# Designed miniproteins, single chains, continued (2): the designs that were tried, part 13

Each design is a single chain, and the fold is of that chain. pLDDT is the mean over its residues in the fold that is shown.

## One batch from the design tools (miniprotein)

Design m4447
Fold by ESMFold2-Fast:
Structure m4447 (fold): chain A 89 residues (1-89)
Amino acid sequence: DMEEGKKAAELAAKLAGMSEEDAGAAVGALGSGDAEAGGRAIARGTGAPEERARRAAEAAAPAVAAAGAAGDAEGAAKAVAEAARAATG
């Protein structure tokens, strides 16, 4: 729901060192299976190259979507943070 999405965005921002806006965009996009939009949000939030961010987002999207379906805000946030880490090298 909206509350779990907000919690995931706030936690992802803290874990990944991104703004809450960029982290929220990544959580929302990857939760819906949109790896391109998720990759753009990660690239914007971290300064990583778009291609690396897109690859990281593609790898993380199933985990973020599964966590979102389960209402697991922490799991979604950790998956986005791992994608940000992978994108930055």
Scores: mean pLDDT 83

Design m4448
Fold by ESMFold2-Fast:
Structure m4448 (fold): chain A 72 residues (1-72)
Amino acid sequence: ATAADLAAGEVARIMLKEISPSAAVQVAKAVRDGLEAGDVDKAIENARKTALQAGASQEAVDAIEKAIRDVA
């Protein structure tokens, strides 16, 4: 879906500045899978958890939540 693709792409861009490419792909996948399932809260929760575990800053985690909400 277009919204899921846009959110996943933006999240990947934010994450690639702070975490490894493999971890950024995991975060973006969590966003896409959650949004494609129609579960925005699950997409946000899983993306935040994965990003924090990979060492992303709180600012970056808040930015990805905003990016997901802006598209959903």
Scores: mean pLDDT 83

Design m4449
Fold by ESMFold2-Fast:
Structure m4449 (fold): chain A 92 residues (1-92)
Amino acid sequence: GQANAEALRNMLVDLVKNGAKVKVEVEGGTLFVEISGLSTEQAIATALQLIGLGLDGLKVEVKIEGDTVKAKISGLSKEQAQKIKQDVEAAK
């Protein structure tokens, strides 16, 4: 729902403000997220937070590749997905 979209947006914006590189691509109601510039501990913590968002209405697939977290997040509206991308880009 909207609360999960807001939680995801806030998490990604916070990561950008704390020095991580966040790339977001949108395909309809699906986000492809790539987060880099993390320590190993930060990458694990970020992956767990993304999995947590998946437990209540979002479909989340996440993997860690070195210091990079990649996630596919579906179950958003197209408008929610675009808003998240806009807010992440604005936080840079």
Scores: mean pLDDT 80

Design m4451
Fold by ESMFold2-Fast:
Structure m4451 (fold): chain A 71 residues (1-71)
Amino acid sequence: MTEEELKAFGEEARERTLEAMELLEKDPEKGQELLAEVRDEMNAASEEEAKAGLEGMNEGAEEFKRKLEEK
């Protein structure tokens, strides 16, 4: 993968993690399913993709925490 593709992969993981965390508040079952799908994708990914994806997931979780603190 190119550096740009790895960045895009991480950004997608960030957005999907944020969506899953927000969904956990509204529909815990669907939120857990989406979060599990993101984790499964990371487990199936290459080392480089998994690293970018995990960084994205961490950024998404931190963004969700910030939103909760504003509520």
Scores: mean pLDDT 78

Design m4452
Fold by ESMFold2-Fast:
Structure m4452 (fold): chain A 59 residues (1-59)
Amino acid sequence: SAQQQVQKALQQAQQLLQQGAPPEELRQKALEVSRLSEEYDDPELSQAAYQLYQRALEQ
């Protein structure tokens, strides 16, 4: 379901942030999550994508 796909994406984003993933991996995930945020119009996905981009830029 769409809800399960959203939840999975959010969990994966949080795991990458927690493990200190490389900038390239963070950018890749940010693009994926950003696409899903547009598809589902989900504000939590938009916020997660923003956080992933910000973390990647800090390095």
Scores: mean pLDDT 81

Design m4453
Fold by ESMFold2-Fast:
Structure m4453 (fold): chain A 74 residues (1-74)
Amino acid sequence: EQALADAVRLADEAEKEGDYDTAGFIYEQAGRLAERLGDRETAASFYRKAADAYEKSGNTQKAEELRKKADELA
């Protein structure tokens, strides 16, 4: 899971810089990777983190989409 660990680190760095849109994008990609690995619970967790980041960036449409996707994976 090196790719997932790298994604979390990059997303944390983006959030520290106030770049919530980039953090949301990175968490979204991590969620997709977790889905491909068959880990639906981890994917749902990453999609929720992405949704929170997108909401902070003002991208409410993406936030709603990702929350719905996370709920479907539960």
Scores: mean pLDDT 82

Design m4454
Fold by ESMFold2-Fast:
Structure m4454 (fold): chain A 55 residues (1-55)
Amino acid sequence: GAAEREAEVERLEREGVRAYLAGDYETAARYARKMGELEGKPELGEKRAQQVLAL
């Protein structure tokens, strides 16, 4: 349900930030895309992934 989806998005956000701080931009980008899919906004997820990979 919505609560499980929100919890998963929060988990992916924490994991994505951890990957980003570790310099693992490919993993951070992958999490950004997955978050976008779960939120029903895949284009936004892809945009965030591209911003991370441009570093």
Scores: mean pLDDT 81

Design m4455
Fold by ESMFold2-Fast:
Structure m4455 (fold): chain A 106 residues (1-106)
Amino acid sequence: SAAERVGRLAREILDLYRAAVAALKAGDRAAFEREAARLAEKLEEMYRLAVELGDEEAAELVRRALELVRRALGASPEEARELLREAVELFARAVSLMLEKIGERE
């Protein structure tokens, strides 16, 4: 179902977010860049899913989260941590909106 697709992708994104933050805290730049790049790829997938579901507000929140993650890849460790924090907050709001919209349709 659409809800199962959103739930699976959301879990993958949150796992990648946690891995990227852990790498930043450890000072492992290579691991951070790898995990953050994968996070950006999965956010692109979530953006496409939000568009497919017709949730324009959720799509915009995911787009903003994706832009923040892409900026984090070129940022200092301190700036990257703040950008990732903002990205995950926007992403959490997007997921809530998408699940609400799916519940209205199913």
Scores: mean pLDDT 89

Design m4456
Fold by ESMFold2-Fast:
Structure m4456 (fold): chain A 67 residues (1-67)
Amino acid sequence: KKDELIKKLFEVMKEFTDAYEAGDKERLKEVAERAQKLAEEFRNMGYDDLARQAEGLAKAAKEWAEK
């Protein structure tokens, strides 16, 4: 399961980059939601470093979606 969550994190990071470069604020909101869910799953499993990375991604995506 950890490997699957890590794959999802990398997918969400790629979606963030694509959405950011395209200026797609709707997609950035989706990225923020996915990253928040991943952060919660990592946190519940005790993977604090991965949880912090996902939380940071969610925050960045949310901030850019609001611009």
Scores: mean pLDDT 83

Design m4457
Fold by ESMFold2-Fast:
Structure m4457 (fold): chain A 75 residues (1-75)
Amino acid sequence: EELVEEAEKYIVKGNKYFYVDGDYETALSYYEKALKLAEEAGNDELVRRVYQLIAEVYRAMGDEEKAEEASAKAA
């Protein structure tokens, strides 16, 4: 599906900024784009996976409250 493929591309971009560059703000921006597409596609598994990635970014930033909120959405 086109939406799922586009969401996956944004996840790959977000992962690069998060894991390689340490650019948390840009990583979150790409993950949020992926989340929107995953929700539009109705792909609950992909939605949960993106929320797990968002939670991980917030943990790396030291924002435990936002990390917990995103983690709860992934459950």
Scores: mean pLDDT 85

Design m4458
Fold by ESMFold2-Fast:
Structure m4458 (fold): chain A 75 residues (1-75)
Amino acid sequence: AAQAARDEVNLTVVKYANRVFEAASAGDEEAARKALEDGIKEVRDTGQRLGLPQEVVDNAIAALKQAGEWALAEA
């Protein structure tokens, strides 16, 4: 049960990281930043809804931020 919840949060991170990467690669910095913001909110909301430990949620948000910042720097 806990692993399924963590997998859902991880899939959300991957989903939004891909959106940020695609927008940044297309040169759409505004869309990339919005995807990052929307992704962080969705990860936080999903983790809270599923009752995941704050550490797990924070680590997922940090991973998404790092991926998004890297994608934006490469654009």
Scores: mean pLDDT 82

Design m4459
Fold by ESMFold2-Fast:
Structure m4459 (fold): chain A 62 residues (1-62)
Amino acid sequence: DEVPELARLLADPDPAVREAAARRLGALGPQNELARTLLGMALKDPDPAVRAAARAALALIE
C-alpha cells in the first residue's frame, strides 16, 4: 500500500505532483478509507487542477 507516500506527495509544493498523487489515490479503490480521507482534503487544495483531480478520483472510488 503506497498511501503513506501519496499522503506526502499531496503536501508537495508542486501542484503537478499533488495532482498526480490525487489521481493515484483514486486508482487504489474504495476499500482504502485513508485514501478517501486524503482525497477529501485535496478537494480543499488551492490549485483548481488538484481539486478537479480529487473530485474525479472520489467518483472512481465511490
Scores: mean pLDDT 78

Design m4460
Fold by ESMFold2-Fast:
Formats: sequence, C-alpha cells, structure tokens
Structure m4460 (fold): chain A 119 residues (1-119)
Amino acid sequence: DKEIKEYEERIKADPDDAEAWNNLGKKLYEQGRLEEALEYYKKAIELDPDYAEAWVNLGLVLDKLGRTEEAMEYFDKARALRPDDRALLLEIKALMLRELGFDEEAEEYFRKAEELRAA
C-alpha cells in the first residue's frame, strides 16, 4: 500500500509525528489488522493526548475487537476533548446499543456517524 509506506517514511523521519501514527493506524484498521492499529493509535495518543481523532479511532478498533466497555472509556475521553462532535455522540450511542445487545441498531448509528465524518 503506497500510503502505508508514506506514513512509515514520515515516522522514520519524525517518530513524534502523532498524525502519521494515527493515519498508519487507520490504514491498518482498513486492512483488518486490528491489533496493530490499536498499538499505533495508542502511540498517537501517547504523543498527543489532546488528539481527539486518535481517541475516537482507538475506541472504534476496541469495539471491533469486542472490547466495548474499554471502547466507551476512550470515547468518553474524546467527548471531553470535543463535546460538540455530533458524529462522536452517535458513536457513543452505537456503543451503548451494542452493550445492550442491539447490534443491528448499533451498526446503523455507526453508519450515521461515518456519513457525518465523510461530509
């Protein structure tokens, strides 16, 4: 993947580039490499604890790993940093629905959040 190599070169040049770590994590997540994505997102938030997108991405990968309670804790951190993020509020609602066993409704709210982030 051309973009993965680009982010790897950015990290090689500047290992403190939190954005490059987060973006490499996103590429790994897209490839289904969930545990690797998790470690890269953790590195991004370690370097920049105010990086709200990295907290959201960490929560999303934890949900995909079935670690919904941990995902909620990370989403709460993202919400504290970005209280008016409408997409984030929908993602938190999706996690609550999944925790209650409403998996199909949870997927619908995650889709609504993704549509808002794509706009």
Scores: mean pLDDT 84

Design m4461
Fold by ESMFold2-Fast:
Structure m4461 (fold): chain A 60 residues (1-60)
Amino acid sequence: MAEEVARLTGVSVEAARLVIDMLKAGASDEEIIERLEKEFGLTRAQAEFAVAAARMLLKQ
């Protein structure tokens, strides 16, 4: 799952894993985006795409 999100979005596996863990914990999209920008230096667009990709994969 994390490796699949990383491959689709171009973010690191560590960033992808954080997104999945936070989504499973019930964090908001905005909380995840802010964490990705601060910890991994992602742009808002990259962070939004990572959250969207993880949500789609978690629904499968």
Scores: mean pLDDT 81

Design m4462
Fold by ESMFold2-Fast:
Structure m4462 (fold): chain A 111 residues (1-111)
Amino acid sequence: TEKARRGAEEAARAASRAGLAAVAASADGAHGAAAGVAAVGAGASALVAERAGTEEMAEEAARGARLSAEAAAEAARRGRGEGGEERAAEAERAAREAAEAAEEAARAAAE
């Protein structure tokens, strides 16, 4: 349904925000690289969501976005530097939004 696709797109947008916030929070190159990988994963999920022709594809894209957002929030939490607390909190909020959107996509796909 249209609802599943919208949920996947919203999860991908939230995951992208989490990735960008995680990169901004990072104190060093190693944690920045981990956040960057998560952001790339979010972008891939967004492409899949945009091209999702079925509810199953939308649900899969939403799951991928959620995992990428969670990885970004983890990288931000572990690698944040001085002054990075607000960006790390932003990444965590975005990861929660991605999780909720993914749950909505899965629920819509199950209907």
Scores: mean pLDDT 73

Design m4463
Fold by ESMFold2-Fast:
Structure m4463 (fold): chain A 79 residues (1-79)
Amino acid sequence: TEEELKKLEEYVEEARKLGEEAAKEDPSLKEGLEELKKRLDELLKKAKENPEEAKKALLDAEGLKYAAEKALKGIKEKK
């Protein structure tokens, strides 16, 4: 599951960057970005403390990344 932990770290970083870009485009999302960062940090901490939870944390991180992508897309689609 070390591969899953590595993928988790990658997804966390990607989700963070997407969230930061979304908040930069729409400042009203700054509070949501801080909550996203907190959730991502908890997922990493949990997976590092218990490697058996890395797979579940990876799925949760994928969901958070998807949510961040959707938020950014929504901003770019609204004029």
Scores: mean pLDDT 77

Design m4464
Fold by ESMFold2-Fast:
Structure m4464 (fold): chain A 55 residues (1-55)
Amino acid sequence: MSAELQELLAELEATLSPEETAALRRLMDNMLAAGVPEKRVVAAMRALKAQLLAE
């Protein structure tokens, strides 16, 4: 896992609920296992975080 993904996970853990963080972490692991590039995974996680924090 890249330093950027680790930083993003720490940020998610600080800002989201444990259940939300666990769900996003599982999604991230599935995307990485499917061969999705890490930069695309980071972009997807950032977009989801932004949507969750939009309200």
Scores: mean pLDDT 78

Design m4465
Fold by ESMFold2-Fast:
Structure m4465 (fold): chain A 58 residues (1-58)
Amino acid sequence: SAEEYYKEGEEYEKRGDYRKATALYEKALKLEPSEEIMKKYLEAGIQDALELIKKAIE
């Protein structure tokens, strides 16, 4: 269910695995399009992108 994907996404986010969190939030969004899930999806995706950029410029 969307709630299960959302919860799994939060667990990966807690571990700093923003890529997996983003993928799980995307799955949740496809099942239940909501502002809350969309914000989590966007925030995790931005964090994933930021970590990649930080590694490239360090």
Scores: mean pLDDT 83

Design m4466
Fold by ESMFold2-Fast:
Structure m4466 (fold): chain A 66 residues (1-66)
Amino acid sequence: MKEQAIKYLREAFEAYANGDYEKAVELFEKAIQLDPNLKEAYRLLAEVYEKMGDTEKAEIYRKKAE
């Protein structure tokens, strides 16, 4: 189960690097669903939402990363 969370985290990062923000969001959310303690996933998800112009969601996920 932890291995699958890390796999989603890696795939999400790859999607983010490719500019596919919608796919990155889905994959980061899947990683968090499997391992809610992945602080890095919350931080990166906040960054993705900021890139998409969703400042409200970006702030929510930044707080979750703390």
Scores: mean pLDDT 82

Design m4467
Fold by ESMFold2-Fast:
Formats: C-alpha cells, structure tokens, sequence
Structure m4467 (fold): chain A 85 residues (1-85)
C-alpha cells in the first residue's frame, strides 16, 4: 500500500561532484519522516514535503559504489546506487 523509491535508481558522478537523488512514494502523506541509510548506516532523516518529493544530496569523497535505502515504519525502498568515478 505504501511504497518508497528513489529516482533514479542508479546515478554516476565524479568525486567531489554533488549527487542529487529524489525520494518519493505512493500513499505517503506530507510530513512523513523518512530515514536515509548509506551502506547500512543511517545518515539523515527528512520529512516528505507537500510536493511528495524529498531531494537527497551528498558529495562522495572516494571512488566506489554507495548503496542508499530509505525506510519508514518497517517499509524499505529498493536499494539505489551512486557510483563515484
């Protein structure tokens, strides 16, 4: 019933470049608090705005593939990836 997902599900950026990924979901009310995990560690929390879209941004410092997951009340998004080259 409630779903959370990232758009895009995979993004490539240069080291030191800002990576922006959108978090959205169906049947998620405004103000819902979403937890953001990177490589299994919670790094941020954000509330879904009236637009239904929460932008997440970070700047990778090392080459590699970063895994992202959003969680709310036991519901998890699919894993999204940011590839730093």
Amino acid sequence: NISIHFSPSELSVAIGEEAIIDISGENIPEGTLISLLRDGEEIARGRIPASGHLNFAFIPQEEGRYSLRAEYNGIQSEIAYINAE
Scores: mean pLDDT 80

Design m4468
Fold by ESMFold2-Fast:
Structure m4468 (fold): chain A 78 residues (1-78)
Amino acid sequence: SKEEIKKHLERAIEAAKAGNYDEALTHLQEAVRLAAEDPSVPKEAIDEIVKATAYVSNGDVEKAIEELEKALKILDES
């Protein structure tokens, strides 16, 4: 569900802010998996989560959070 995807994105943001990048990446991986299985999720939301995953992997927490906040907004408006 979109609610479950949003929960994983929220937990990824918290983990990234705490410097727990492995935990953040685990939540982002699960969010992408759930989003890919839900045809009601816009591709644009998945694209932002994928960008955030790359930023977390590079330690760019600020940009990762910006992309995740964009994904959350798309999910709320879809």
Scores: mean pLDDT 86

Design m4469
Fold by ESMFold2-Fast:
Structure m4469 (fold): chain A 61 residues (1-61)
Amino acid sequence: MLKEYEEEEVEEIRRILRENKDKEIRRKYLEPDVDIGLRLLKEGVEEAIRRNKERLEELRR
């Protein structure tokens, strides 16, 4: 389970990604999680997803 403040962030990012970049970016970040083992790299992945959200928003502008 993700951290409380991070859990909402992840859900929001998933929502934004679906509307803007479809599944392409989600697969890029979520797919390796399953293989690499999200437990070990969850923090890195979470931060990567969060940063991706900002970049997507900025790119749209």
Scores: mean pLDDT 58

Design m4470
Fold by ESMFold2-Fast:
Structure m4470 (fold): chain A 81 residues (1-81)
Amino acid sequence: MEKREEGERLAREGAELENKGVELYKQKKYKEAAELFRRAAELYREAARLYDEAGDVLSATAAAIAAVGAEENARLAEKLA
């Protein structure tokens, strides 16, 4: 199932960027952290779309929740930048 595999890949990339964003945030590099959180949110939204198209409702929901979290982290980091 190609769409589900692509969704999994994008969700993993999103998680890796979010983890790097958290590390930058801890270092007070808020502008760089915000950029990574924004990119993670975009990857999670695309993953959610691909999972939904593949019929994987649980993974789609999880990716959508992750996207909201990354977006909120980006907004918080932007306020501190």
Scores: mean pLDDT 88

Design m4471
Fold by ESMFold2-Fast:
Structure m4471 (fold): chain A 61 residues (1-61)
Amino acid sequence: MEEAREIMREALRAIDEGDIEKAEELFDRLVELVDTLSLEEQMVAATYVVAVATALSVARS
């Protein structure tokens, strides 16, 4: 869980700094990590995935 939260923070920071390529790589790692978590942890981590996906979508606009 802490790993998923940290990846989310790093991805959002990369977006803020304009490093979209790094943010996309971190997003892929976050999604892969979520698949290894328990069902309860996946529900929480899904909010992190949505946050990064939304920010990345806005940055690409």
Scores: mean pLDDT 81

Design m4472
Fold by ESMFold2-Fast:
Structure m4472 (fold): chain A 70 residues (1-70)
Amino acid sequence: MEKARQAIEKARKAIENGDVDGAMKALREAFKYIDELEAQGKTDEARKLRKEVLELGFEVSKLAYKKNKE
């Protein structure tokens, strides 16, 4: 739980700072900890955190799009 929440918080801060690479790294770390929670049988908690990570992933995609401009 704590490690996954910390990774999600790092991703949010990276997004606020326009750091796409930092945000992607933090989201990957969050997914690893979420998978560990599922392995421990904490499926409801893992599902909620996974939804939050997906929402942040959309924000990272928007940020990357603006930075690379088609």
Scores: mean pLDDT 79

Design m4473
Fold by ESMFold2-Fast:
Structure m4473 (fold): chain A 87 residues (1-87)
Amino acid sequence: MADRYLQISRIFSQQGNTVSSLSFLGRSYYLQGDYRRAGDYYERAGDLARQQGDLDTASLLYRRASYNYDLAGDYDRSRRLYQLSQQ
Protein backbone atom coordinates (compact mmCIF):
# COMPACT_ATOMS: atom_id res chain seq x y z
CA MET A 1 0.00 0.00 0.00
CA ALA A 2 1.24 3.54 -0.81
CA ASP A 3 0.79 4.75 2.79
CA ARG A 4 3.13 1.99 4.03
CA TYR A 5 5.92 3.05 1.64
CA LEU A 6 5.45 6.71 2.61
CA GLN A 7 5.78 5.82 6.33
CA ILE A 8 8.97 3.80 5.74
CA SER A 9 10.39 6.60 3.53
CA ARG A 10 9.61 9.18 6.25
CA ILE A 11 11.40 7.12 8.94
CA PHE A 12 14.53 6.80 6.77
CA SER A 13 14.31 10.52 5.83
CA GLN A 14 14.46 11.44 9.54
CA GLN A 15 17.60 9.26 9.89
CA GLY A 16 19.07 10.16 6.46
CA ASN A 17 22.20 11.69 8.00
CA THR A 18 23.31 8.48 9.77
CA VAL A 19 25.76 6.00 8.23
CA SER A 20 23.44 3.12 9.22
CA SER A 21 20.29 4.60 7.63
CA LEU A 22 22.08 5.51 4.37
CA SER A 23 23.73 2.06 4.22
CA PHE A 24 20.33 0.41 4.84
CA LEU A 25 18.80 2.43 1.97
CA GLY A 26 21.71 1.34 -0.26
CA ARG A 27 21.05 -2.30 0.59
CA SER A 28 17.29 -1.82 0.04
CA TYR A 29 17.83 -0.43 -3.48
CA TYR A 30 20.38 -3.19 -4.23
CA LEU A 31 17.78 -5.85 -3.33
CA GLN A 32 15.29 -4.10 -5.66
CA GLY A 33 17.84 -4.15 -8.54
CA ASP A 34 18.18 -0.34 -8.54
CA TYR A 35 21.97 -0.43 -8.60
CA ARG A 36 22.48 3.29 -9.39
CA ARG A 37 20.49 4.42 -6.35
CA ALA A 38 22.13 1.71 -4.24
CA GLY A 39 25.55 3.10 -5.28
CA ASP A 40 24.46 6.69 -4.53
CA TYR A 41 23.36 5.80 -0.99
CA TYR A 42 26.46 3.69 -0.25
CA GLU A 43 28.68 6.56 -1.52
CA ARG A 44 26.84 9.03 0.76
CA ALA A 45 27.17 6.61 3.71
CA GLY A 46 30.92 6.24 2.99
CA ASP A 47 31.38 10.03 2.83
CA LEU A 48 29.62 10.43 6.20
CA ALA A 49 31.68 7.62 7.81
CA ARG A 50 34.90 9.27 6.54
CA GLN A 51 33.77 12.66 7.98
CA GLN A 52 33.25 10.90 11.35
CA GLY A 53 36.78 9.39 11.20
CA ASP A 54 35.55 5.80 10.67
CA LEU A 55 37.91 5.06 7.78
CA ASP A 56 37.38 1.27 7.85
CA THR A 57 33.60 1.67 7.46
CA ALA A 58 34.10 4.37 4.80
CA SER A 59 36.39 2.03 2.81
CA LEU A 60 33.85 -0.80 2.99
CA LEU A 61 30.96 1.48 1.92
CA TYR A 62 32.97 2.93 -1.00
CA ARG A 63 33.68 -0.65 -2.20
CA ARG A 64 29.93 -1.38 -2.02
CA ALA A 65 29.17 1.82 -3.95
CA SER A 66 31.82 0.90 -6.57
CA TYR A 67 30.28 -2.58 -6.98
CA ASN A 68 26.77 -1.14 -7.45
CA TYR A 69 27.94 1.47 -9.98
CA ASP A 70 29.67 -1.36 -11.91
CA LEU A 71 26.36 -3.27 -11.95
CA ALA A 72 24.62 -0.07 -13.16
CA GLY A 73 27.15 0.28 -16.02
CA ASP A 74 28.73 3.45 -14.58
CA TYR A 75 32.31 2.24 -14.89
CA ASP A 76 33.98 5.65 -14.43
CA ARG A 77 32.22 6.25 -11.10
CA SER A 78 32.82 2.61 -10.04
CA ARG A 79 36.58 2.95 -10.68
CA ARG A 80 36.75 6.31 -8.82
CA LEU A 81 35.00 4.90 -5.73
CA TYR A 82 37.17 1.77 -5.74
CA GLN A 83 40.33 3.93 -5.82
CA LEU A 84 38.93 6.08 -2.97
CA SER A 85 38.32 2.88 -0.93
CA GLN A 86 42.09 2.12 -1.14
CA GLN A 87 43.13 5.47 0.39
Scores: mean pLDDT 78

Design m4474
Fold by ESMFold2-Fast:
Structure m4474 (fold): chain A 73 residues (1-73)
Amino acid sequence: RAEVLERMEELAREAEAALKAGDFAAAKEKARELAELARAAPFPEEEIAGAVAQAEAAIRGAELAERGEIAPP
């Protein structure tokens, strides 16, 4: 399971880097991969809830910025 946690951390960093770079499409893609990986992993919901919530917030933020409804982060 260490490999799954490591991959989740990598995806979170990649999503954050993409958001800072203004690449909202890449940020959404990486955040969705993170959320899907977390949901597919056989971890208790409590352990993955934070990662899923963070990923969903990143997707929403990227979508709003992409539409021009908010300033880029």
Scores: mean pLDDT 71

Design m4476
Fold by ESMFold2-Fast:
Parts: C-alpha cells; structure tokens; sequence
Structure m4476 (fold): chain A 70 residues (1-70)
C-alpha cells in the first residue's frame, strides 16, 4: 500500500512537470497530489517529513509551470 501511494505521488509530480506551460493542468495535478498526500498521512502510509517534502516539490513545480505559461 505505501509503495503504491509513493508511486502515485511520483506519477502526479511527473504530470505536473509535463504540464509546464498549462497552468490549469498543473494546478489540477497539484490539487490531486495534495489530497493524496493528506490521505496518505492520515492513514500512516507516509511520514510527516515525506508529506512536507512532496508538498514543497509540488509547490515548486506548479510555480514553474505558471512561469512557463507567462
């Protein structure tokens, strides 16, 4: 279960990267990742440190996508 959650997190992070220049898609994948991370943390599948690291990475990628669109 934890491995499946981490794989989904990585897939969503990659989709955010691929959505560079498409702010709506990047924001959508960012929201999906945030919800996944919240649920995984609540279920104990990831640590709070993992939650913070992935959240920070997603925030950076969404910001980069927005800059690429401008």
Amino acid sequence: MKEEVLKKVEELLEKIKEAAGDVEKAAQYGRELHELLKEALKKGYISEEEYKRYSNEAKRLVHEAAEAAA
Scores: mean pLDDT 79

Design m4477
Fold by ESMFold2-Fast:
Structure m4477 (fold): chain A 61 residues (1-61)
Amino acid sequence: SDVADQVAELIRAGRAEEAARLIAEAGATPEQVAEAVNRAQDAVTDEHALAIQRALEEVAA
């Protein structure tokens, strides 16, 4: 989806905070976030993975 593509691009650019903000603002589903992470696997660091996990927890709350 467009949201997954945009989140993946932000992750690849090292803009984890902006990716988390987009997830929250767009109301991205866990499936869309998982797709974005899969697309950006080569660029995902442990720090990015933790930021994404926290964003998902915030959306779920």
Scores: mean pLDDT 71

Design m4478
Fold by ESMFold2-Fast:
Structure m4478 (fold): chain A 99 residues (1-99)
Amino acid sequence: MSKEELKKKAIEELKKGMDYFNRGDYEKAIQEFKKAIEYAEKAGDYPLLAVAYFLLGQAYRKMGKVEEAKKWFEKALSYAEKAGMDRLKELIEKQLKEL
């Protein structure tokens, strides 16, 4: 599978996860975000990893799972820093302070 195919698969799974998240189905959102992470890791795509881990943290936060949310936000922050995603970095830092 090419890097472009892996990125496309990661984006497709992120979109599915966001659809579930917006409907309040956080467990299904988590499953799709984890699939997105697997594809993004294989692609070596730090921006997709940052977004996927951030959304994973948001889903755990919505479920009241604070320690899991913190873990995934810290992972998202690491990738956002590597990717130079300053706005996402600020959003993640805000979420971590409000946990």
Scores: mean pLDDT 90

Design m4479
Fold by ESMFold2-Fast:
Structure m4479 (fold): chain A 90 residues (1-90)
Amino acid sequence: NVAKEAFKALLEEVKELVERGLKVYEEAIKKGTLTPRGKEHYERLKKAAELLKETEEDDFDKGKEILSILSDISPEQLSAALRADEKLNS
């Protein structure tokens, strides 16, 4: 089923994105540079990560819930976190 394979690929992308975001915020915590706004985003990413761990099957309803949680995080904030992780791992 092409739709199931596409959904699985999307979930894997989202999982990687969430894991990379969590690493960036964890490093900010270690360095004492985490802002109150960053802590709020970190808590949302942790919630998404917990749901992703339970959604590794093909639970489309939980996938929708995860996307809803992530939509509350600014695209600019997620992009900035990904860029920071990329520079650290380059």
Scores: mean pLDDT 67

Design m4481
Fold by ESMFold2-Fast:
Structure m4481 (fold): chain A 70 residues (1-70)
Amino acid sequence: AAPEFTPTPEAIRELLREKGVELSDEEAQRVLRDFMDALGETGDIDKALERLRAAGWPEEVVEALREVFG
């Protein structure tokens, strides 16, 4: 099936805001890029999220992404 959802910085900001995490447009662009890069390298959402944590992203951001994509 064609992917119905393509992550955009705007979509990431809205999804994280629903989890109580507020990001600027620049932060949303960076976290999306870092997440997609990590996901491409690991092939696993949990491992990609651990790489974001290792890269210095706040645990609140990592947990919100896990709730959205996990």
Scores: mean pLDDT 77

Design m4482
Fold by ESMFold2-Fast:
Structure m4482 (fold): chain A 65 residues (1-65)
Amino acid sequence: SSAADAVQQAALSVPGVLQALAGQRGDTVRVSIIAEDEEAGRQARRAAEDAARSHGKGLDVTVSV
């Protein structure tokens, strides 16, 4: 599995996340997250950041509520 897969699954594991899509471009993972509320969005961002960091990748995050 890729760093993008890990980031996507980490975001999706957060309660209140409705959708997450991630892709990798070079040393950066980009993830788009749709959350039911601001708290779920904040938790999903943290989970994505932790997953990207564990794979030694940068992260570019967009969160919609």
Scores: mean pLDDT 86

Design m4483
Fold by ESMFold2-Fast:
Structure m4483 (fold): chain A 58 residues (1-58)
Amino acid sequence: DVLYNAVLVIQSERDGAKHPDLTEEDLAAITEEDIKEAREIIDKMAATGKEAARELAR
């Protein structure tokens, strides 16, 4: 829901893509706390992904 939408927004921003298929209402529902939590989740996933990528060597 709101936290998932926040994750999508941050990922789109970092990837240089257009915002996902979110309405203005969905975007307005995202709070600063949701953004903070979403950033922590993404940073944790990125750290895990780097280790996995290094281990697999693509």
Scores: mean pLDDT 68

